# Designed miniproteins, single chains, continued (2), part 109

Each design is a single chain, and the fold is of that chain. pLDDT is the mean over its residues in the fold that is shown.

## One batch from the design tools (miniprotein)

Design m7768
Fold by ESMFold2-Fast:
Structure m7768 (fold): chain A 84 residues (1-84)
Amino acid sequence: MLPQSIVDLARSEDFIDVLSQELKLPKSKIRKAIETVLSTQPQSETEFFQRLAAELQVPEGIVLRAYIDHEVELGIEDIKRAVQ
């Protein structure tokens, strides 16, 4: 079963925003692709990203880069929130 953390990430507005900006696609198309892929019940993070890239008709590397960029941004945001 796909980890809940990845499901939560996939449905987050921040992740959808990053993908929309990087791929130059509307957020509605990204959301539809994510829900379509999640409905296929991917068994791993790797399988999820491979299926999402295929659904969006983009190279897997672009989706993985967007994921990494989002994780880095979350890390920076957490540091900013910890500093008063």
Scores: mean pLDDT 74

Design m7769
Fold by ESMFold2-Fast:
Structure m7769 (fold): chain A 65 residues (1-65)
Amino acid sequence: DKELEELKEKLQKMIEEAIKKYKLSVDQAQEISLKVLELLEEYLKGMKPEEVLKKAEEVIKSYTP
């Protein structure tokens, strides 16, 4: 599914950029990744890509200064 792969790519890039910019720990990166995986499961159940991205941004912001 092209939409799913594009969404995964955007989410991965967002996480990687946050880790680099804010010097996030391995534990913080793992916790963010697990929460983002939960959002991808919600996408498979019908959540819109834009809603997944918005919720992922909120998760990341909770770990950034």
Scores: mean pLDDT 81

Design m7770
Fold by ESMFold2-Fast:
Structure m7770 (fold): chain A 120 residues (1-120)
Amino acid sequence: MLEQLELAKKVLERKKEEMKSLSEEEQKKLTLELLDAFIEDFKRHKELAEKRKDEETAKYYEELIKLLEELKKKLEEGKITPEQALEALEKIVELAIEVEKDPSKREEKLEEARKLVEEL
């Protein structure tokens, strides 16, 4: 899991650089596709946690999914730019990496992620 999240962060950093050469419409499409991919990935992590009877981790991923769905909605409604959405997604992934390294920070880092999305 940690290795997958660290790889995901590197992919997001690369995609952010690639976006600089794209039109605004193409940037929005790419960002929506990335948000959908992360939502599906987090759904898989939630299902794995549920199978292990790890209720705290399952609830954590459920809350992350809700935050990514809110980012997607804000981007679709034109309330945020594709760049803002990608920066928020990158930060949420960084916070998730910190939680994997120290699960005791789960609620603290989830609250940071919520504030990040709400402030957009």
Scores: mean pLDDT 84

Design m7771
Fold by ESMFold2-Fast:
Structure m7771 (fold): chain A 74 residues (1-74)
Amino acid sequence: MEPTPAQRAQMALAVAAQYALDTGRWDLALDIMRRTLARHPLSDEEIEELLELLEKENPEIAKVLREMLAEIAA
């Protein structure tokens, strides 16, 4: 099954959070997230869905993603 544009954006956000965790390159990870959301805006519901999935499977990535999303929103 081919991922939807929203699912591709969700995966890009998860990968950016993982990259921040692995490298400490918060600046690059935030840039990737900003570009992803500018190209494919996600609804609050789509963001919550991603965070719930990550919390269950990879809680460390979920924590980083929450912090990065808060930084972008500020």
Scores: mean pLDDT 82

Design m7772
Fold by ESMFold2-Fast:
Structure m7772 (fold): chain A 96 residues (1-96)
Amino acid sequence: SKKLEVAALLATYLFLRSLGFDEEADKVLEEAKKVGEIKDDEEILKYADKYILSIKEEEWPEFEEKVKKLIEKYAPEALDKLPTFIENLKETVKSL
């Protein structure tokens, strides 16, 4: 779904920025703006709370695969840290 694609792009942006891959994160954010049809950075980042925190249990495998493919494309050296990031997101969503 478009919502899940935007959520995966925004999660990838947050993950890459947390690791200092700022240039790669900016490229992912531009892709998120194109998919979400939003031009403003502040507006698209509001989607992070709405879409990432609302990921349904059945959507997690597709979300994880989308994030993994984005990391493989933009910053493959960050792949080893992805499992910990995904588990932290799952715990955050489950605790709400």
Scores: mean pLDDT 80

Design m7773
Fold by ESMFold2-Fast:
Structure m7773 (fold): chain A 60 residues (1-60)
Amino acid sequence: SKEEIEKKLEEAEKRMRDGFLEVYRRTRGDSPEALAQAERDVEGFRGALRAIFDYMEELG
């Protein structure tokens, strides 16, 4: 259902954000610029994740 897709998307976004922050801290340092970049990357993937979940729901 749409509600299940939204819950999975929200959970996936949280995990991806945490992962991006961890990588950026290790490679680029703990800065506002690194945090802003991680947020932009997460937002960029949001549309792709939603499209993937919608596609999978239509298949099954």
Scores: mean pLDDT 72

Design m7774
Fold by ESMFold2-Fast:
Structure m7774 (fold): chain A 93 residues (1-93)
Amino acid sequence: MTLKEFKELVLKNFNEDENLFFDRVVNEILKITSPSDSVEDGVKALVDNLVKNNDLDDLRTVMTLFKDALRKLNLEELLKKLEELEKEVEENS
């Protein structure tokens, strides 16, 4: 799934307050990636930036909210990818 496709799914399935949060986070990812990039690649790029800046609390918040969104959207394969990425960061932090 591309970042553009994910953004469209969030807009259709979440309320206005949740959409504002996800739109903000996706737009931050899009500053360092492309709308055609996968969600996994985009999240990894954001994670790499947050780890470099020692923003581990923000990383935890972002990962928790993405995983919650993926569960609500039944995107099981993406959820697994994000859980693997989170474990990799925890082991190397």
Scores: mean pLDDT 72

Design m7775
Fold by ESMFold2-Fast:
Structure m7775 (fold): chain A 65 residues (1-65)
Amino acid sequence: MEEIEKDATIGIATMAATVLGLKSELVDGSIKITGNLKTDSDKKILDTIKEVLKKAGIELKHVLS
């Protein structure tokens, strides 16, 4: 269950980052998202993903490009 939740959450986060025009990669068990957000809506989506990842025990690091 926990492993499936982590894999699904990583997949969802990666897809959402791609839709937002951001680069995503796995680094030391954390997800790193690189890029600039254009709207408050995009920022809210990223914040939601960060909270979902946090509940699954995965760290999200956002880096501006």
Scores: mean pLDDT 74

Design m7776
Fold by ESMFold2-Fast:
Parts: sequence; C-alpha cells; structure tokens
Structure m7776 (fold): chain A 88 residues (1-88)
Amino acid sequence: DRAAAELLEALLRVAEAASRAEGLEPDRAIIERLARALAAAMSEEEARELTELLLELARAIEAGDWAAAEEYDRRALELARPAHARLA
C-alpha cells in the first residue's frame, strides 16, 4: 500500500510533467491501477528504486532535459520489465 502510494505519486508527477509539455491531462485512474500492479509485483526495494528513477525522470522533463529524461525512462523500464512480466 505504501509502496503503491509512492509509485502513484512518482508516476503522476511524470505524467503531469509530460502532459504540461504536450498540453494534455493525465488519466489518474489508469496511472493508479498501474502503480498498484507494479507495487504488488515488486519488492519494496525495487519499488523504492523505481520511485526514485521516476522522480528523476519527472525532474528532467520539468527542466526540458530530454537526454536525461530518455536515460531515466530507459532505466525505469528495465527495472519494471520483469515485474510487468510477472503480472501475467
């Protein structure tokens, strides 16, 4: 629950930063479901690391640093990929 809440906040911050750049509004319900699913499939340590990567991704997007954003996105995806596979 706590891990899911932290992931939700990080994912929403990424979605909000990207949405401001593109003029779109994020779908909170979809992001909330994703955060819960990932937290359930990950260890607390993995969820914490993913949360930290997502917060860095949000900061990079907010700063307009797309090179840094691409690197943090790649690292977050690599970390989340095994957990996503376990959700099947």
Scores: mean pLDDT 75

Design m7777
Fold by ESMFold2-Fast:
Structure m7777 (fold): chain A 80 residues (1-80)
Amino acid sequence: HMEEEKRRARLQEELARLERIKAVHPNDPRINQKLELVREALTGTPEQRERALARIQQLDKEDSENRKKAIEKMKNMIKN
């Protein structure tokens, strides 16, 4: 009950954040994909919301892995 309301509030904040990023990067396919998924999570059925949240989690994991690769490249550059 209350947990669902807090989840919806966080999704609304994430939606606003992603829309702000899209204003700067309108052709970024990753941002557009996340926006669609957050909208589906906010407005869809419970099943659609669950699928959208799982896909968001997958994309966040990919983004995290890409950041780790970028950090490794940075480490290699500062290694002399």
Scores: mean pLDDT 76

Design m7778
Fold by ESMFold2-Fast:
Structure m7778 (fold): chain A 67 residues (1-67)
Amino acid sequence: MSSEEVVEAMRRAAEMHEAGASVDEIVDELRRRAEESKDPVARSSLETLIRAVRRDPEGVARAARAL
């Protein structure tokens, strides 16, 4: 399900951020997930998430913890 892919990606981004990963490392992981996704809606959501991480990685991590 597309929502499951996005939720998993958000949780992974938060885990990476807490582990001290760089924004570039988090973005690379999310790009890989977007490229592997067969769901165009999930892919679009993951691309939006990549832009959000580049702008505010702390905000994305906080949002993911609320899931």
Scores: mean pLDDT 81

Design m7779
Fold by ESMFold2-Fast:
Structure m7779 (fold): chain A 69 residues (1-69)
Amino acid sequence: MEEELKKIYRELAETHEAEAQRAEANGDFLASAVHYAKAAKYYKMAGDIEKANEFYKRALEHLERAEKA
């Protein structure tokens, strides 16, 4: 039901968060920004608004860094 859907969205968010962190560690700020944005989307769908806002902010910061690098 809805609890199962939120669990799936949270797992997707955690997957993209991990991919964003790996890209960030490799200096790939564009890939990191994309994955943080996807993590934020799925955290929002899972009902975790605080994490969604945090990762949207991080995505924008990494996107800005990618444009200036």
Scores: mean pLDDT 85

Design m7780
Fold by ESMFold2-Fast:
Structure m7780 (fold): chain A 72 residues (1-72)
Amino acid sequence: MTQEEWDEIDRLNREFAELYRQVGPEAAGDILAARYEKEGKPELAELARTMSKVAANGRALVAEQRGEPAAP
């Protein structure tokens, strides 16, 4: 683990948390991805998108699983 990469990830996590709080998971990931693409860091852009997608998918998946149409 490179300290420089750790700093980049920490910055991504901080910005993602702020955006997530303001605009939700979908928009947060898209905004961060666009920002990193402009900086020429497609790897971090994909990471931001993946995080957003996982968060949004996790919510949808949990809702689907909680459907529980049958008794235990």
Scores: mean pLDDT 70

Design m7781
Fold by ESMFold2-Fast:
Structure m7781 (fold): chain A 72 residues (1-72)
Amino acid sequence: AKVPTKDEFVAALVALNVPQAKAEAVDAQIEIAKKAANSTEARRQLGKDLKGILNQDDREKMAPYIAGYLNQ
């Protein structure tokens, strides 16, 4: 499967009606999690950070995209 770039990931979230600024904030948190030495703890922290940025409905819409991008 083709790995999405940051721009492709942000564009996919905007297509799901996530505001541009929120989509960019989600990408920033995922990049932090991807660079962390402890990936399990980083993924748990990412879940908490995303709850601060996105409501439940937006998180559910984005879940498959986030999983694909994070597991890169």
Scores: mean pLDDT 72

Design m7782
Fold by ESMFold2-Fast:
Structure m7782 (fold): chain A 79 residues (1-79)
Amino acid sequence: SLRDQLFVKVFLLSAGGLVLVAEQALKRGKIDLAKKQADAAREVIERLLADPHLTPEQRRKLEEILKRIEEIEEKVKEA
């Protein structure tokens, strides 16, 4: 529905914001902050991916954000 599409967009924006903060934190050497924001973003994305009513485009966008989270997690792990 249009309502469900709007909610997915809002949550995608929120998760995207958390990922951006985590990426900026890594660039500035703030490893603990990057981990905290990446963990929060992962929780949001995994909950959204559990929705069976996602469109293929919505699922692709969620998976793209998840890949960015995984890249942050690997950099945090190596720090």
Scores: mean pLDDT 83

Design m7783
Fold by ESMFold2-Fast:
Structure m7783 (fold): chain A 78 residues (1-78)
Amino acid sequence: MKTYNIVAKVRGSPEEVERIAKEAREAALATPGVYDAKAFVSGDYIGISVDAENDEAAQRAAEAVKAVPGVESVTLYP
């Protein structure tokens, strides 16, 4: 298990960004091999800290976050 950081670039109103943050956290946490996910908002970015079994699980979590409506791009940091 390792902690990874997913940074999602988002566009929307403050209300939409809050919704996207919740959905992104839920999507990451629902990913097989992810054990914890915490999301925080910083301007037009959402940071999601994920505790994942391996790099493959973290990559799947990043793809799940990218699929959330309102997410423009994601970057995964090991």
Scores: mean pLDDT 86

Design m7784
Fold by ESMFold2-Fast:
Structure m7784 (fold): chain A 85 residues (1-85)
Amino acid sequence: LDSYQQSLNRLSNLLSNTTSYISSQISNGNLSQQQQYYNGGLSTLDSGRQGVQNIGSQSSQDIYDQGMSSVTNAQNSLNTVQQSI
């Protein structure tokens, strides 16, 4: 449970931070900074995804679906950063 909550918090923070980054930094056109942010975000996304997937076989479908929805939302925000590179 604690590990799952930590994974959800990481995904939520990634989404929030990426949304803030898009609004404040991406418009500056600094490709090096955008690439560094994207690579760091991918690492965080992978860690969060692994935490959610590890629970899939041991929890209810609803809990798994909620976690995977958080993964998808975080990934979609990072895709916006990738498209600016």
Scores: mean pLDDT 76

Design m7785
Fold by ESMFold2-Fast:
Structure m7785 (fold): chain A 68 residues (1-68)
Amino acid sequence: IDEVLERERDQFLKGAEEALENAIKYAREGKVNQATAFAASAVILYTAAGEPEKAREALKKVDEEIKK
């Protein structure tokens, strides 16, 4: 059992969630460049954590906030 890889996965998930929160915040502020940068980080981190569905959901949420 690779406990180190499990801990890294948890860190990726936490980082992805923080990046998504920042992406939504910047999208609401109209800072599209920062929002897209954090959205990209969230997608990369969710994918690295083995959560591609969450990556897709994160991208969709940020895109919806930017369109407002």
Scores: mean pLDDT 80

Design m7786
Fold by ESMFold2-Fast:
Structure m7786 (fold): chain A 72 residues (1-72)
Amino acid sequence: SAALEAAKRALSTGSVEALRAALAHPDPEVRTWAALSALGSTDPRVRALLEEALARETDPRVRAQLERALAS
């Protein structure tokens, strides 16, 4: 989708604000890519955003990716 491609480009910048926006996006595919982009991050700001996203996430596939990112 156009939204997913735009989100992938924004996330490629490494911006914390781009990650925040993508994790809050209505499209679960965008939220999935946000979680994948955070894999291996040691930034405590990124970890906080992932924990907040997981607390509100209802999509089981997105939840799995957020849990994976937090465990990485």
Scores: mean pLDDT 84

Design m7787
Fold by ESMFold2-Fast:
Structure m7787 (fold): chain A 92 residues (1-92)
Amino acid sequence: SMKEKKRTALQKVLAILSYILNKLDEFGNIMSEANELDIDKAIELLEKALEEFTKKATIEQLEKALKIAEDLGLDEEAIKILKEYIEKKREQ
C-alpha cells in the first residue's frame, strides 16, 4: 500500500540519520514503539522523530544521509523526504 511504502521510507531515512547522529539506541526505541501501533500512528511517530532528528542535524549531515541513501539505492520516496528536509534546513 502507499502507507506501507511511506512507513518504510520514513524508517530507512530515520535509520540513516540515527547512524550519522549517533542515536541508534533512540532509533531502536522508536521502532519498538512504532511496531506496536497501527500504520497511521506509526507514520505520525516516525514523522515526529524525523522532524526532531533533522532539527538537530547540520545541512552537511543531512547531505551525507542523502548520499548514503542514494548509494544504497533507496526508493524515490526516501530520497524525496531527505531532499525536502535539506531544503527546509537551508531556509532557516
Scores: mean pLDDT 86

Design m7788
Fold by ESMFold2-Fast:
Structure m7788 (fold): chain A 61 residues (1-61)
Amino acid sequence: MSEAEKKLLKQLEEQEELIEALERLATTVLKQAVPAIFEDLRKQLEELRKELARELEELKK
């Protein structure tokens, strides 16, 4: 192979590795985002229950 051909093949291989790395990043982001959203929703529900408890206490005063 010519030096130019070797360089082109190496660039193609590097591009393929980069695409794989980007796909891995995308999957990790999705895995992180979904659990975080559900955790935030649970936190909001807990806060709502605390608010209702405080409202009930205020009515008793």
Scores: mean pLDDT 70

Design m7789
Fold by ESMFold2-Fast:
Structure m7789 (fold): chain A 80 residues (1-80)
Amino acid sequence: SMEELRKQMEAERQKVEDEIIDNEIASLKKLADEGMSVEELKQLADTIIKRLEMAGYSPEAIERFKAKADELIEEVEKKK
């Protein structure tokens, strides 16, 4: 059905977006574990956001990355 095709295409897009977002978040987490400052992590997150915008990612995908990055940075601040 057209609904099944739409769901499949949506799932594939979300999977690719989530994989990219998770990889970028994992990279930020490794840098935080290595002692990167909160300010440096924020600058890297901004750089990633600009790359995603230039690559034509949806505003929703960018918002999801921003939310996850903010959560990671907040978690890092609480641990220190």
Scores: mean pLDDT 79

Design m7790
Fold by ESMFold2-Fast:
Structure m7790 (fold): chain A 59 residues (1-59)
Amino acid sequence: SDAAAIEQATEKLNEYAEKLHEEAGKLKGEVYTDFKKGKTPEEAAKAAAKYRAEKEALK
C-alpha cells in the first residue's frame, strides 16, 4: 500500500541519519552510540537528550 511505501522510505532515511550520527560520534571521540535498531528521529533525539542529561548528572 501507499502507507507501507512511505513507511519504508522513512525507515531508509532514519537509517542514513543514524549512520551519520555514529560516524560523527567516532570522529569526536565520543562513546559509540548504537542507534542501529531503526529508531525514529524522535526516539534518537530523546536518547541523545537522555545521554546528555546523564553525563551532566555525573559532574
Scores: mean pLDDT 63

Design m7791
Fold by ESMFold2-Fast:
Structure m7791 (fold): chain A 84 residues (1-84)
Amino acid sequence: MSEKLTEKLREEIREMERFFGAPASYRIPDLNTSVTLDSPVLSDEQAEKIINSRRKELEERLKTATPQEKEAIEKKLKELEEIE
């Protein structure tokens, strides 16, 4: 499953870049690392930690987002829940 989780994360990073118009990356707090589009294939545990970090980041952005941005962020949160 790590390959599928890594591809899902890369797709979400691409959408984040398109949504915000800037390069996107994920910081994994437990590992003191970050993930970008160029990151290697991750273990399932690392991918799950990144997905959880993404969910928290989207929830934080939702608090300060414009109405248009909120719609896109809520869509991404639902997509992350579908992985579980």
Scores: mean pLDDT 61

Design m7792
Fold by ESMFold2-Fast:
Structure m7792 (fold): chain A 84 residues (1-84)
Amino acid sequence: VKPSEEYEYLVLKAKTAYEAGLLAYEKGDEKTAAVYFATAVKLLKAAEKNEEVDETKVLEESKKETANKSYKPYKEEAEKLLSK
């Protein structure tokens, strides 16, 4: 995949993950919300570095990272990255 196509793909996937996080948050599922917000952050950071990533692996890593953490810092970071 060319860098520009990878960037657009990862940004689209990050936006989808962020929206899934918002839906989980609205339903009161804060653990699922944290996983999806963290996934959005990881995908946006990968896009900025032009890195190829496995979406499934990123989701698994996000589950491990957020297991004992609040969704709030991930939501704020995802929103900050998406605003630019």
Scores: mean pLDDT 80

Design m7793
Fold by ESMFold2-Fast:
Structure m7793 (fold): chain A 92 residues (1-92)
Amino acid sequence: SAQKILQEALEELERAAEFAIELAKKLIEEGRVSVEEAKELALGLIDARKDILKERIKKELSPEEAEQAIKALDEKTKELKEEVKKELDEFA
């Protein structure tokens, strides 16, 4: 169902954001990157996952259902990006 596909995509996006935060924090702690570079890396990983999920949605749902699902995915992406920025700023 469209609702199930969207829910699974949102859960995958949340897991990707969690992974990106953990990776970014590790790289900061190891002195490999600055906080700014870590943010760019983490945001890039989230955008890459979002793009993969959008293509999946477009292939699995009708055009109308895909449009609504993509809007929800884009909003969740925006929220997660702000959360990532905040967590990495607080970690520094």
Scores: mean pLDDT 88

Design m7794
Fold by ESMFold2-Fast:
Structure m7794 (fold): chain A 99 residues (1-99)
Amino acid sequence: SAAAERARREAEEERRRRHAELAAHVAENPDDADAVIEAIELQLEPLKEKLDKEKQEELEELLKKLAEAIRKKAPEEEIKEIEEKILEILKPVAEELLK
């Protein structure tokens, strides 16, 4: 119990620190595809639990496409199209959590 509580607190502190550092890095380096995807995945982890398996797989494919587009410096329109598809998958879950 006490050991599990310490581990949980340490994990929460590490998550907060990692999130803050990653957010700062992404703000300064928006073309760092790996960092951008990692930041998105950290934010989406609670939402992924509410998605069915098919939607989770679709989201993972779109995140891979987004990473490739950023690495290749694809046109802004291509990146926006991928982002819009990700938002469409997440919209029902986001609305459910917001209410």
Scores: mean pLDDT 74

Design m7795
Fold by ESMFold2-Fast:
Structure m7795 (fold): chain A 62 residues (1-62)
Amino acid sequence: AVREALEALKKDGTVPLSDAVRALQRLGLPPEKIAEALRKVLGKVSSTLTDEQIDALAAALE
């Protein structure tokens, strides 16, 4: 599932945004849906995902 895929990508307690996007694409999510969900969760300035952002993103996409 989305959450487990993102959790597997953690480096130093966070997930790099580029790695998260690629993992979501590999799960069959279209780029437009990924971008929409990321905009809702991250806003404008994040390069990494925290645990709370991973939870919110998984909820938005599942």
Scores: mean pLDDT 73

Design m7796
Fold by ESMFold2-Fast:
Structure m7796 (fold): chain A 93 residues (1-93)
Amino acid sequence: MKEFDQKVVDEVKSLVDEGIEAANAGDGEKARKLFEEAIKLAEENFDKLSKEALAEIGKILDKAAEVFEISGDTEGAKKAKELADKAYKKAGK
């Protein structure tokens, strides 16, 4: 993966992983903020990312969507899922 692509993927993954940890600790507010930051970062870099990086971003956002659903945040789940689907389409998946 390109250096830039890897950096963006790693940052989005880090935010989602921290969000999952916060959700597991019962801190739903922190989890939501971290997932929203991950979604924004992915959106801001969406047109700059390779197909390989977009496929990885899609997988990461699917994990965030699952945690949103478990937490009852249907709006967050929809946003994460929609962006994951867009990432897969742009990746040619």
Scores: mean pLDDT 81

Design m7797
Fold by ESMFold2-Fast:
Structure m7797 (fold): chain A 88 residues (1-88)
Amino acid sequence: MSELEKEFEELLKKYPEAQEVIDRIIKETGLDRETVLAIALELAKKYGPEFLKDYRNLLSVANLLKQLAGNLSYEQARKLMERIAAAS
């Protein structure tokens, strides 16, 4: 199990609906599961796990990251999220 999967299991304890949201984002964007998990976990860390209830917010961020960098590693997603948060 990757570090992302471990962090996601902890997130699921607080927000069990996150699994369905992640699956939908993967289907809609075509991004790798690990990339989507990296985006979702960073957003949950900044805005709280309830942020993941808004499927549209996560989808918008995932699509933006896909357009800017294609397939992102966990660290690339994290650094880009930091820049987006600083600009917002």
Scores: mean pLDDT 68

Design m7798
Fold by ESMFold2-Fast:
Structure m7798 (fold): chain A 83 residues (1-83)
Amino acid sequence: ELDKEVELALYIIKAAVSKLAGERGDKQAYLDAGEWYLKAAEIAESLGRKDLARDYYQNAADSFEKAGDTEKAEEARKKAESI
């Protein structure tokens, strides 16, 4: 299937685009950004890129917090801290 490095790059692009839409006032876009950062973090973690995975989990947490989803934000922060 799709190469993991390519999949990671695509999720990061999706996350960045969604984050920009969120900054323009679309709270749903912040939820989408958080979900894309979570997927990117999982792939980075599977590739052994722990520092990158931690950073993406933190970005996911920040996005979920801005969307008002405090439970998802806390879960993502705990994942970042566990790496």
Scores: mean pLDDT 85

Design m7799
Fold by ESMFold2-Fast:
Structure m7799 (fold): chain A 95 residues (1-95)
Amino acid sequence: MIQVPEVPGISDEIREEIRALLEQLLTLSPEQAHQLLGDFIDKLRDKYGIDAAERAAQALVDTALTLLPQDRADQFVASATRYVGRVRGESLRKS
């Protein structure tokens, strides 16, 4: 069973969404996982703000590193880092 750690600033609703996403990611191709992750981070930013999106992405990465094979884990970390960086950059630029 996928256990998402308790992270300050993440609500139970966000933790449930992370768990559901990880269950999907375990069954998807790496390319499909990249696309789904991007959409997820964008939605979290829009609904809960950038700090919540960043913390959620970090919890997602930490959990995925435990569950995914090493090759998939490496690609997933790269994708999450890229999306968080992009979201932060956009928010800072627009502010």
Scores: mean pLDDT 71

Design m7800
Fold by ESMFold2-Fast:
Structure m7800 (fold): chain A 85 residues (1-85)
Amino acid sequence: MATPQQLRAIRLGDRVAELLDKYNAPEDVRREASALVTELIDAIAAGKPREEIQAIADRLLSVLKPYLTPEELAAIQAEVDELLA
């Protein structure tokens, strides 16, 4: 059974996949983003410290930054901030 934090991470992953599809991101970028989302969900499930979860989220945002508009990137950042609240 997923925790509320894990469910939020899964929803974030779905949002990331939709945005990368919208902007026709390269397959290697989609794979990297998917791997980072999986790493984020696994870190949350393992009860990793906030700073380790934040580091994974920062890597994900870095991968997304070239493909998203500033508004869309800010929305993803807000979802990450809620995930870590």
Scores: mean pLDDT 81

Design m7801
Fold by ESMFold2-Fast:
Structure m7801 (fold): chain A 57 residues (1-57)
Amino acid sequence: SAGARAAQAAGLAGDAAAVRAAALSGKMTEENARTAGQLPGHGRAAAGGMAAREAGL
């Protein structure tokens, strides 16, 4: 799974700086998703952001 997450993060931007920027955006999206009730449809976009966030961490 770590390898898969790294591949997704690399595919998103191809550089560490862009991945970190996406990770910050993902955190805010996650908070909004929790408030809304974690809708699965919106979760697809959030999952991409979370993958970048995990790579950034």
Scores: mean pLDDT 47

Design m7802
Fold by ESMFold2-Fast:
Structure m7802 (fold): chain A 90 residues (1-90)
Amino acid sequence: SSSIRSRIDRLEERLDELSVRADEAIRNKDVAELERIRSELDSLISELDSILSDPNASSSDKSRAQRLRSRAELIRDRLDEEIRRLRAEA
């Protein structure tokens, strides 16, 4: 539906913003910001899971949501590793 597509477009925009913020926070070794971004990624993944479980979502919508989810998981895993490293160095 148009509503689901708009939702996916918004989630993609948010993920792009979070990706840029993550790169900045990693460069700055800003643990507090990394933890905030990690929390926002969890919320974004939850919203994508909702779309993937929606019977009104088309195969195309689900394919897009799956790609965004995989990308969000990669960013989350990278953030988890960086947070662990920075906390060990403190």
Scores: mean pLDDT 89

